Designed miniproteins, single chains, continued (3). Designs and how they scored, part 106

Each design is a single chain, and the fold is of that chain. pLDDT is the mean over its residues in the fold that is shown.

## One batch from the design tools (miniprotein)

Design m11909
Fold by ESMFold2-Fast:
Structure m11909 (fold): chain A 95 residues (1-95)
Amino acid sequence: PIPLSAEEAKEAARAIGETTDLIKALGLLLAASMSTDPAVVPELEEAARSPSRVGALMAVRALASLGTEEAREVLRRLAAEHPDPAVRELAARLL
């Protein structure tokens, strides 16, 4: 009932942004588990390279679930090259 302050509005926008990234990552994970469409692989690679750690880890799990050779090649690159050691470790473990 009361209008948001500038600080409250800023916090709400940030929370919405983080929630949107998580929802997008979950959507890609669901798509990978239900689809054999190879176009999912480059989208998952982009998600894995996003600044969201949760999104990146979800994308790595989705690539592993897909299990195609193309997905495995992306996992090998992520294990070798990703700047986040948690993402590299997960990719290596799921290969």
Scores: mean pLDDT 69

Design m11910
Fold by ESMFold2-Fast:
Structure m11910 (fold): chain A 55 residues (1-55)
Amino acid sequence: SPFDKALEAMAKGMTKEELKEFIEWLRESLAKTQDPEAKARLEEGIKKLEEIYKK
């Protein structure tokens, strides 16, 4: 998806530490999100960023 591609492109420009902080920020946003659809998209994005972080 365009959003997933944008997240991946952004992550590629980040250091490991910046990427870790970004993932934590998204997890906090996920915890505060009430919209099920937005929640699902945040979970998907977090999973993709975690995979990039592991590499």
Scores: mean pLDDT 79

Design m11911
Fold by ESMFold2-Fast:
Structure m11911 (fold): chain A 58 residues (1-58)
Amino acid sequence: MDSLKKMLETYKESLEKVKEKLKKLKEDPNADPEHIAMLEKVIETLEKKIKEIEEQLK
């Protein structure tokens, strides 16, 4: 239980950091579209992992 909660916190923290990076990249007109696409994919992966862990904690 404790390790799953810790993992969930870690993934949520990572998700927030990646979302912040993506937001900054989207505000930069010189941003590489490949970098934007990569971060969007990472966000999707983290969101899926968070959902899986949240379902396990119910």
Scores: mean pLDDT 81

Design m11912
Fold by ESMFold2-Fast:
Structure m11912 (fold): chain A 88 residues (1-88)
Amino acid sequence: SEADKLLEEGRKAYKEGNYEKAVEYYKESLKIDPDNAMSWAYLGMALMELGKYEEARKYFDKAIALSKDDPVALLFASVNLTVINELM
C-alpha cells in the first residue's frame, strides 16, 4: 500500500540519521493509515532522536492504545516510553 511504502521510506531515512525526513514520511503514512501502531511507534522514536520528548510520549501512548494485535509495536512503544520518563 501507499502507507506501507511511506513507512518504509521513513525507516530508510531514520537508518540514514535523517530524523526530520523520517518524521515527514511517518506523518504522511499515518494520514493514510492512522491505525498502524508501528507507524506511531516509529514516529515517536524519530522524535526522541530530535529531542522532542513530549511529542514522542504522545505518539508512543497512541501506539500502545492501537497495539491490541501488534505485540511488537506494544513492546517497542512501551520500552521507549520508559526511556522518555527517565529523560524528563
Scores: mean pLDDT 85

Design m11913
Fold by ESMFold2-Fast:
Structure m11913 (fold): chain A 79 residues (1-79)
Amino acid sequence: MVEARVLSYRLEGDLLVAEVEVTVDGKTATFIVKVDKNGKVVDVIILPEDADNLTREQARLAAEAAEEAALALAKELGL
């Protein structure tokens, strides 16, 4: 099971920068997701300390959940 929670966000010019915590299969990783003014994800960064704790499959699922959470926030903010 995958759960995502936005911890914080800021606006950097035309970009929404969101810090998203994702839990996948009992493991937690933090992602920085950047969304442009058109509601498109332009960057997804896993924190280096969390990267080695996930399998490739878990990292992929976690990144997808982080992107969905950031996009939902962007829509709520009218971006």
Scores: mean pLDDT 82

Design m11914
Fold by ESMFold2-Fast:
Order: structure tokens, then sequence, then C-alpha cells
Structure m11914 (fold): chain A 68 residues (1-68)
């Protein structure tokens, strides 16, 4: 569980700091140490988080537009 969360967190941070290249490097690192299933779940969670972030961004944008 904790390892799964750490892998996901590292992926997010890598994405933010260095972009997709860093995300891939982190994914490869964790893939070596963990099960294939964990990788699949990490990718699924990453997609869900990206969608949620986008939705939140759109919501915030709409609220900001109403304020301005």
Amino acid sequence: LKQYEEALKALIEGMREHGEEAVKAVEEKYKKLTKEEVEKKVEEMKKLMEKAIKELEEKAKKALEEKK
C-alpha cells in the first residue's frame, strides 16, 4: 500500500518537475521492484488524477470567470 502511494507520488512529482521523461524513468524504476499489477494500478490512478485535476481546473476557471 505505502509503496504504491509512494510510486504514484513520485510519478506526479516527476511529471511536474521534469515532464513525461521523468515520469517514465520513475515508472521503470518501480516496475523493476514491484509487480506488474501495481504498475497497472498506478497508471489507472494517474489517469484518474489527471481527469480529476482537469475537472477541478475547469470548475475553478468558471468560478473565477463569474468573479471577474
Scores: mean pLDDT 64

Design m11915
Fold by ESMFold2-Fast:
Structure m11915 (fold): chain A 55 residues (1-55)
Amino acid sequence: SLEEELARYVEEIDKLEQEIKDAIKAGNSEKVKELMKKYREVGRRYLQLLRELAA
């Protein structure tokens, strides 16, 4: 279901947020940039799915 897909995206976003936090703490700016790019991409797909559910 769409609700199950949304739950999977929430889990992925949560994981990415923790990874970004860890990379910032480690001072790894290259890793932060890479993870932020992935975070934006996953977030965009999540919002698209939310729009489909709301329609």
Scores: mean pLDDT 84

Design m11916
Fold by ESMFold2-Fast:
Structure m11916 (fold): chain A 83 residues (1-83)
Amino acid sequence: MLEELIKGLEELGKEGDASAWTALGYLYYQLKDYEKAIEYAEKAIELEPKNWAAWEILAKTYEAMGDYEKAAEYKKKAEEALA
């Protein structure tokens, strides 16, 4: 079930749905797979540079990893994307 959800979201993202990449980033963040959370959030940003949710996932992921400097940088990017 989870693997089928991940595969479906990955296929949607490959078809240009940045929201699908964002959903995968958040899912892996919740699973504490921070490398995959970063990978999928970056894919979402590549499609939609103003995707505030993807920037927020990067900020939260780096904070969880203890990289507070990068977390602050990406938090600022999320705020800029809302403008």
Scores: mean pLDDT 86

Design m11917
Fold by ESMFold2-Fast:
Structure m11917 (fold): chain A 58 residues (1-58)
Amino acid sequence: MVEGLEKMREASRPPILRAREEARTSDPEEAEELLRRGQSEAVRNANKVREEIGFPDL
């Protein structure tokens, strides 16, 4: 079902976009950490959505 994948993508985008914007205004060292944290949060959000709703029409 496509809806599940779409929700996972939507959950992943905001953390990554925020991390990129914050990284632009931070030192390179902090930028790397922010990007890693953003990516980890995106993965966690996607997995949480998959586990909680999985396939909405099961």
Scores: mean pLDDT 68

Design m11918
Fold by ESMFold2-Fast:
Structure m11918 (fold): chain A 72 residues (1-72)
Amino acid sequence: MKIKAKPTHPLAKVEVKDDEVVITGRRDPETGELYGAEIDPESAKAFEEMEVRVETRTDADGNEVVTITAKK
């Protein structure tokens, strides 16, 4: 899989596997935007052909964590 993403926050994590990309990020409470990974525009287009799943949870520090899983 040709996905390039970098975490931009300490709570953010990016894992690239053969058939799967998992991005764990944080939601901004003021804007509602998910930020945690910087994604190459070419890589963002690849997500259009993948099955995308989004899950939200609260971490031990009370921060909302969003996990995005994209699978081919």
Scores: mean pLDDT 67

Design m11919
Fold by ESMFold2-Fast:
Structure m11919 (fold): chain A 63 residues (1-63)
Amino acid sequence: MVDAGRIPREEARAAARSALLSHGVPAERADAAADRVLAALPDVPEIPAAAFRAAIDAVLATL
């Protein structure tokens, strides 16, 4: 991708769920944890990769 620094917001939940599963979050908790990641993201249609990573790290720190 020539613009790899952004994730479409409509894909962000699925991407967050996948990332949380890769970090060992059980599938039963992954949906709720992904919703928490979405709540921590900036309210923009294209999510910066750095903001997405920070939101995942913040949610993982609370699990």
Scores: mean pLDDT 78

Design m11920
Fold by ESMFold2-Fast:
Structure m11920 (fold): chain A 80 residues (1-80)
Amino acid sequence: MEEFIQELNEAAEAVALAMEVVILKRQLDKSTDPEVQEKIRKEAEEVAKRARELAEQSTNPDIRKLYEDIAKEAEELAKK
C-alpha cells in the first residue's frame, strides 16, 4: 500500500511539473518583456533541475522516463 501511494505521488508530481512547463512555455510565447523572459527562463531551469533530481530518485522506469522528458523540455525552454 505505501509503495502504491508513493508511485501515485510520483506520478502526480510528474504531472504537476509537466503542467508547469506548459504554463512557462505559454508565458514565454506571450511575453515581449526581456525581464519577464529572463524570469521565465530561470523558472524553467529550476523545473529542469527538480525533474532531473526526481528522475534519479525514481525506481519506476516509466515515471523516470516521464521526469527525464519533462527535464529535457524545461531545459530547451530555459535556452530560449
Scores: mean pLDDT 80

Design m11921
Fold by ESMFold2-Fast:
Structure m11921 (fold): chain A 72 residues (1-72)
Amino acid sequence: SEKEKEFFKEKLKAYADYVISRLSPEAQERVREILEEALKKIDEAKTFDEIVNIVQEASRRIARVAEEELAA
């Protein structure tokens, strides 16, 4: 439903904002690109399971950007 899409988009945005506050400008841009791609996919999702899978994948990709930055 549209309400479920909005809920998960807001949660993903909040998670991304929390993560980017600790990153370099270059890593912040990578996180923003992942976020924008995921938000578009959520809008195009046809099932609740698709929304959950998109959010999980995006969250994992954002976490990897942060892990790579902190390991450098």
Scores: mean pLDDT 84

Design m11922
Fold by ESMFold2-Fast:
Structure m11922 (fold): chain A 103 residues (1-103)
Amino acid sequence: GAAELRAAAEAARAAGDEVTAQNLLGLAYLEAGDYEGAVEHYEKALELDPDNALAWANLGIAYARLGDYEKAKEYYKKALELDPDFAPAQTGLGVVEEKMAKA
């Protein structure tokens, strides 16, 4: 649950892994339905590690939940540029492209 993800984030931070801490906080906010809070934490993770394909894909999920399909598509594509076989980003991109095809 979100509380367990926050506890895991605190443990990661105590161990000196701020990238993992920010990603886990983003997931906690995403699970709680706070998509804007999730975006903030994933952006902080990407400031520290811009090559993190998971953080790019999760940012895509958060923007899709906010209804910003253009940004979601952009971020899923960035995840796939880093890891072309990353299934969550492939699936997310397909869903968003279908939603964008509607008038």
Scores: mean pLDDT 85

Design m11923
Fold by ESMFold2-Fast:
Structure m11923 (fold): chain A 89 residues (1-89)
Amino acid sequence: SVEEIIKRIEELLDEASRLIDEAERAVQAGDLESARELVRRAREVIREAERLLRENESRLEPRTLALFQARVAVLAGAVEYIERLIRRA
């Protein structure tokens, strides 16, 4: 159902957000190995959310689709930011 798809996308985006927060804390603690693993996992979760959005674009309300796309863009930017922090360390 559309409701199950929305719930799954929300769960994926929430998971990505948690992984990003954990990765930022790992960078702050100097644990670059854990930070790299967490960022890699966050990127995979974001890609799964993007795939579900693409496959279900015609089934989602335009406003709902736009809000999820905006959340994906913010999370992708956060991943790039943390990857930059890891490279500078």
Scores: mean pLDDT 91

Design m11924
Fold by ESMFold2-Fast:
Structure m11924 (fold): chain A 88 residues (1-88)
Amino acid sequence: SLEELEALLKEAEETLKEAEEAIKNAETEEARELYEIAKKAAEEALKKAKELLEKGKVPSKEELLEIGVKIGIAKLSIGVAKVVEKNS
């Protein structure tokens, strides 16, 4: 649904902001690289969500899943980066 797409858009925006802030505060090069991977994935999710909303078309389950996977990659990359920082 469009409501589900709007929720994913918001989550992508929040994840992007988290990644951008984490890049600014990254203490190691390895963690910074992982946060940059997260930023890229979140940006790709945001771009796709915005494109679908602009078209005004009800997104397919496949389109919603594609956005969700990109957000998932971003969140996982942030999680891995935090583990790397803690053990550095």
Scores: mean pLDDT 86

Design m11925
Fold by ESMFold2-Fast:
Structure m11925 (fold): chain A 83 residues (1-83)
Amino acid sequence: VSEEELRREVELAMARIEGAVAELALSRGHTLSDEELERLRRRAELAERLGDLETARRLYEILARGLERRGRLEEARRARERA
């Protein structure tokens, strides 16, 4: 395994963990902060660029739910389009 391959795997693992934490928070009725939503967006975009479309799709779905809860409906709609 190269340093580059290891870095890619770590980034995807972190994206999945952040997604799971956000999904859990939303399921418990919590609202995600703007900073948390921006992190999810960047992780979703990263997963998409790295070719992990399943992870990207899941993160965009979680992002859309978080954005809807914040009343950011236009951004939520765009996130759902990418899922």
Scores: mean pLDDT 84

Design m11926
Fold by ESMFold2-Fast:
Structure m11926 (fold): chain A 65 residues (1-65)
Amino acid sequence: MIEIEATAGMIQIYFSVLGIKARVEVRDGKIVIELEEDTPEARAAAEKLKKRAEELGVEVEVRIL
């Protein structure tokens, strides 16, 4: 299995570069993205990253607020 922690770190950096307030953590063998902002841009970014991570065999859960 690919290293989930490295993937989570890259996702966190991506949100930081976009100025989106989010926390990215690894829990129970999956990546959890906690969005502090529920905007179309934040949701689109999270869904794009979720799809990419799922292509690598990594489960992603998106939480809002």
Scores: mean pLDDT 78

Design m11927
Fold by ESMFold2-Fast:
Structure m11927 (fold): chain A 92 residues (1-92)
Amino acid sequence: LSPRELAEVLMMPYVMLGIIYRKLGDAEGAVKAFEKAVEAAHALDPDYAEPWVNLGEAYKDAGDLEKAKEAYTRALELDPSNERARKNLESL
């Protein structure tokens, strides 16, 4: 497995937890879960933008628009072609 593939596998439980917390309306729980996903992915593949997009969406749901903007900006620094990060940043 590549570092990217291993990062995806290791962050997946945290991404699933974040999605569950978002569905339950627990914005704080979602943020913490996605922060763990970023940590897991960053340790293996620091250039992986997708975890930062997920974290930005969690911050936006929590009403923390400044942290959402920072997370999307970080995703675009890592991958300027990330359309999901760009669209989310434009919608803030």
Scores: mean pLDDT 85

Design m11928
Fold by ESMFold2-Fast:
Parts: sequence; C-alpha cells; structure tokens
Structure m11928 (fold): chain A 62 residues (1-62)
Amino acid sequence: GKMEEARELLQRVKDGEISPEEAARKLKELGISPVQALQLGREVGLSDQTIAEIVEALQAME
C-alpha cells in the first residue's frame, strides 16, 4: 500500500539513492502527510536532520 511505498522511498534516502527533496515530492504524490513522514522516517532509522529536511520540503509544497 501507500505506507509500504513511502517506507521504501525513505529507505532509498537512507541508502543515498534519492535526495530528501525528491523523496518528499514522491511522498506528496502518495498522499503522505508530514506527520506520517516523520513517523516512517524514525521507523526506517533516518537521522532527525534528514527527517526535518523531508518534513520541511513536504510543508513547503503546500
């Protein structure tokens, strides 16, 4: 589902395969909220800095 796809995108950020900004764009297309992205980023083990970049990018697209 969308949550599994979002987790995969965040894993790709962790692996350096995709930028936080590019991941945020794709997460927005999936309908993932900033709160959901924050929770999933922590579950995947992203740093607080990287999570903040993704959340800020998502909010900026509003």
Scores: mean pLDDT 85

Design m11929
Fold by ESMFold2-Fast:
Structure m11929 (fold): chain A 69 residues (1-69)
Amino acid sequence: MSPQERADRLGAKAVIYASQGKEDEAIRYLEEAARLGLTPEQLRSIAKAMEDLGAKKVAEHARELAERL
């Protein structure tokens, strides 16, 4: 599995965990995905999705990661 494929899968896991109200686990997977090459654009898209889910903590973290990449 390439780093990009792994990043994409971890990003998907973050969304699933956030939808279950598991924001701390979602943040952990999102950080790992960012380290493996999730783009700032993808992180901004995830942040918007998280806001729609009411996962404000994850949304803020995703925005912060996007700004630092």
Scores: mean pLDDT 80

Design m11930
Fold by ESMFold2-Fast:
Structure m11930 (fold): chain A 96 residues (1-96)
Amino acid sequence: GKKISEGSRKVSEKMEKEGNNETSELNKKSSEYSEKGNFRESSINMSKSVSEGMKNKSDNNIIKSTGYFGRSSMYISEGNYEEGKEYYEKGEKLIK
């Protein structure tokens, strides 16, 4: 699923615009991992970005979208494509 990589990169760009460079870098790493098919590492980096984004008072929709993309990535890594698609769509709706 290249869609998670695209979503994670879009979140990274929005976090960078907020001045949250560390959270942006974590989402950029997540995007790179998902491009390589490493959805587990992608999910881990998105989870770290959510934690740091909450501390840095990032936009709530950006944080929620990152969390949904992370959960989507984890479900895909486990072969659960139905749940992965549902969570991806929830994240995309918040961040478009």
Scores: mean pLDDT 80

Design m11931
Fold by ESMFold2-Fast:
Structure m11931 (fold): chain A 57 residues (1-57)
Amino acid sequence: GAAEAQAYGRKAGEAARAGDAEEALRYTNLASEAMKSEGEGGQRSVLGFGTRDAEAA
């Protein structure tokens, strides 16, 4: 859910800060999945990546 997406977002940010792009991507992907599940009602991602728009052009 959104709480999980936020937790993954935090970890993604930490990994990015550490220069671990692979780890950051992994957590970002998990956050996106969690947000997608919660955002079925039309909620924006708190992480701020808005990946849905890329697919639904």
Scores: mean pLDDT 67

Design m11932
Fold by ESMFold2-Fast:
Order: structure tokens, then sequence, then C-alpha cells
Structure m11932 (fold): chain A 70 residues (1-70)
């Protein structure tokens, strides 16, 4: 999936020390994964919005953890 490809790129960017690029790619991957899941599972608009919100929040937390680990 496109989300999996973006996640792989985010990991490679993080390994290279490109933390801003890694964060951007991670957020894109999270948004796309949430959209793909909502579409596949035929979620309601409210459920899709909540999923997207949670996915973005987790991606931001992970990006902060990566910065602190560097």
Amino acid sequence: SEAEELLKEAIEAAKAGELEKARELLLRAARLAAEEYARRENLSPEEAEELLRRAVARAEALAEALEKAA
C-alpha cells in the first residue's frame, strides 16, 4: 500500500538523521493509512474522523520520541 511505502521512507529518513523529513512522511503515512482503513471498512464519517485524529496523534508522539532518541 502507499501508506506502507511512505512508512518505509519515513524509517529510512529517520536512519539518515533527516528528522523533519521523517516526521512529514510519518504524518502522511498515518493520514493515508487511516483513510485506506476507513474506506475498506466502510466507516461512518464520525468513525473515520476519530480514526484520523488518533492516527495523527500517534504519529506525532512517535515523531517526538524519535527526536528525543536522536
Scores: mean pLDDT 82

Design m11933
Fold by ESMFold2-Fast:
Structure m11933 (fold): chain A 77 residues (1-77)
Amino acid sequence: PSPAQRAEAVKLVMQAVKALKDGDYEKAIELAKKAIELNPATSATAYEIIAEAYKKLGDEEKAKEYKEKAEQERKKA
């Protein structure tokens, strides 16, 4: 990703965390997904945000799916 895309992805992650804290779980998911699109290096953090948001929404299946995706990203060299 370009430096501008990396900076925007960081802002999207910060906004997703704020949305998660504010109880806007759907917005947190959308912002985290956009961060991954701009910079795949954010995937581990973004998948954790998506997993927590789905857990708060009661979607245990998707929460588990994204938690596993986050763990896989953390294992990358």
Scores: mean pLDDT 82

Design m11934
Fold by ESMFold2-Fast:
Formats: C-alpha cells, structure tokens, sequence
Structure m11934 (fold): chain A 68 residues (1-68)
C-alpha cells in the first residue's frame, strides 16, 4: 500500500545525513536534499512512481510524496 511504501522511504531517508525528512498530516513525506543530493531524490522519485497509491513531485532539492 502507499502508506507502507511511504514509511519505507522515510526510514531509508532517516539513515542519510544529506536528507531532511518531515512527515505531515500522516500521509505526506517531504524530503529535502543538501548540496548535490538531488540525484538521490531522483532515485527515490522513480521508486515512488512505481506505486499507484503515491503522488510524487520533485521541485529543486525538495521531493514531496503523498498517499492518494
């Protein structure tokens, strides 16, 4: 489900010192990259797009994931 993938992505981000993770409204994960971390956000965006229950958007150094 979208929630399980969102939690998995959040746990992966917590281990990365170049990513800041914020959960909003219980359904939205916001990831902000430091420095050249945009390539990591692009990989996470591609993974999130495999789940039809997730809406994913990348704007600059910020990736927003929301359960539909």
Amino acid sequence: SGYLRLIGLALRAIGDPNLEATIRNGDTLVLRAHGDGVSRLRALLAEARRDPDLDASLDGNTLTLRVR
Scores: mean pLDDT 80

Design m11935
Fold by ESMFold2-Fast:
Parts: structure tokens; C-alpha cells; sequence
Structure m11935 (fold): chain A 62 residues (1-62)
């Protein structure tokens, strides 16, 4: 298992948490970091798709 995939999963979970708290700017930053990692190590992943959807949602809420 790639340690960077785990790092991206943690960032995605933190982004979801901040989104739930209404901290959309912080959520967007966390999703952007997760996307950057996943594009390099797992570009076909479901996690990358989820992170991109989360980023769009957070940006719309700002």
C-alpha cells in the first residue's frame, strides 16, 4: 500500500469534516491537496473522483 494514498485519504476525510462544519475554504484546500497527491499516485481512483466532487461542492458553498 502506498503511504501517499493513505495521506490523501486522511486529507479527504479532513476535507469532509471541515465541509460538515461549514468551513468551506479549509475543506477546499484539503480537497486540493488530496487531488494533487492522487493525480500522481492513483489517477484512476474513486478517491480522486470523490475529492474532485468535494472540491467543486466546497467552492460552490464559498
Amino acid sequence: MDPKVFEAEVLLALGDMHYALGDYEAAAKLYEEAIKILEEVDPESEELKTAREGLERAREAI
Scores: mean pLDDT 83

Design m11936
Fold by ESMFold2-Fast:
Structure m11936 (fold): chain A 73 residues (1-73)
Amino acid sequence: MAEENEKLGEQYEKQGNFEKAGDYYEKSGDEYLKKGDNEKAAESYLKAAQSYVKAGNFSKAIESGKKAQELRE
């Protein structure tokens, strides 16, 4: 469930595991997108992008950021 993946992202972010936080926020975004909730999907992808930046994974940060941008109508 999207909300569970977002909660896991928050838990990994609190632990300082920003790579896994980004992975779970991206999964949350994918689940919200699947449900047609584009606004929550965009928010989750932005959180993923921010987490990937903190992890130093700029390639995944760019990808997640693009997904969020595409969902802004």
Scores: mean pLDDT 84

Design m11938
Fold by ESMFold2-Fast:
Structure m11938 (fold): chain A 60 residues (1-60)
Amino acid sequence: MKEEEEAKKKAEEAYKKYLISQGVPEEEAKELAERSANTAGAHSGAKGQQNLAKAFEELL
């Protein structure tokens, strides 16, 4: 669904920003965020992706 795709992109972006804030290089952070978002999407769908995005945003 479109909601799942948008939530996935938001989660990926938030996680990438979080990793960069922790000192992870941008290129590595992007790769890890993309992989993590794909795994979470398969397990929890749109709601899982939204929860991850919010959690990572709160950590920033």
Scores: mean pLDDT 66

Design m11939
Fold by ESMFold2-Fast:
Structure m11939 (fold): chain A 73 residues (1-73)
Amino acid sequence: MREELVEKLAEALKNGDFETAAELIRYARDVLGLSEAEVHALLREAINKAGATPDQISALWDALARLDAERAA
């Protein structure tokens, strides 16, 4: 499961699909019950695997913040 999540997250980042990447992180937190530290480790692994740029990482954080705001409303 963890390896599958890293692979899917890395693929989404490579494709510039930040919405899917953000949804995968939310799934890991909310459905799989991963801790913040576990989610961070997973994300770091996926970023390294994808060779994500600073701009892509920024876009991912923006997408995550937007999803969290929508859920809170």
Scores: mean pLDDT 77

Design m11940
Fold by ESMFold2-Fast:
Structure m11940 (fold): chain A 68 residues (1-68)
Amino acid sequence: SPLERTVEEFRRLLGEYVRLVARGELTPEQIEEYIKRLEELKKRLLEEGDEGLAEAVEVVIKHLRELR
């Protein structure tokens, strides 16, 4: 389903982000890229009816904005 694909995309994106943070490789440019990708993902989750996961994505977005 579209929702299952969106959830898988979020899982992959979160995994990539965690690896970059763990290695100290997260740049300001990558932070902005991840925020944009997460904002689009949040929009799709809301459209597909997963409000709980959309709220979780928003928490990650807020955290990334603080790392700017």
Scores: mean pLDDT 80

Design m11941
Fold by ESMFold2-Fast:
Structure m11941 (fold): chain A 73 residues (1-73)
Amino acid sequence: MSEEERQELAEEARKLFEETLNTLRSQGLISDAQAAELEKLAEELVEALEKGDYEKAKEYLGKIQELLRKVLG
């Protein structure tokens, strides 16, 4: 994957997480504490993707999936 492709993927991920977080907050499906945790994990995932650290990216993605499972049921 090129550096340009990696940066584009990271930007798309940021936008997706912003939209998801805004939707969950507007629907009252997420607490302030859960929203803050999701935002932090999303930022760490995006940073790992930008740096090409795919092992850390997978770890943060797993944590995000677990948090979303708890939020959505």
Scores: mean pLDDT 79

Design m11942
Fold by ESMFold2-Fast:
Structure m11942 (fold): chain A 59 residues (1-59)
Amino acid sequence: LPTSTILRLTAEALGVSRSTVSRELRAAGGDVARALQRLLSTASDEQREAVAEALERAA
């Protein structure tokens, strides 16, 4: 999946704004995997499952 698609679907599933995603990317030094880890660190198990399902459906 394109990086932009992964970040968009993750933001939608978590209910966060694109500004939040951009801020987390800057905090991670542009590392998408670290940004995703930061976004998911406060997510519930249900939210993590929703992200996984959204990414699988888009693949």
Scores: mean pLDDT 77

Design m11943
Fold by ESMFold2-Fast:
Structure m11943 (fold): chain A 92 residues (1-92)
Amino acid sequence: MAEELKKKGLELLKEADEKAKEAARAYREGDYEKAAELAEEAAELGEKGAELLAEAYRLQGDEKKAEEIRKGGKKAAEAARKMAEEARKKAE
């Protein structure tokens, strides 16, 4: 169970990172609508990935690591959502 959650969490975090990089590229190219969509997708994937990874560490008895991962995931998702909001404002 924990190993499967860790693998799935890491896969989602990798996908979130790729989407975040695509969002940053779209933003630099002036495609603000696409940047906003990709940034929101990155936030959702990253938050879900962090939750799964944190649960895996909790099941393995590492509650401190689990809490650090959850807090990091929330901060990253919040930053990505702020980028999405900023991109939407520029798309107007």
Scores: mean pLDDT 86

Design m11945
Fold by ESMFold2-Fast:
Structure m11945 (fold): chain A 58 residues (1-58)
Amino acid sequence: NPAYLRGVGLRLLGRHAEAEAAYREALAADPNDADARNGLAASLEALGRDDEAAAVRA
C-alpha cells in the first residue's frame, strides 16, 4: 500500500500529523491493514492523542 509507505517515511521524519493522514488513507483503501492501524496509533501517540491511539488499537 503506497499510502502506508508514505506514512512510515513521514513518521521517520517526525512529520506525525502528515503521517496520520497517510495512515488514514491506507486504512480507507484497506480497513484490515494492521500495519497501517499500528502506524496510525503510533502517530497519534507522538501527537499526544493517546486516547485516540488506544481506540485505534482496540
Scores: mean pLDDT 83

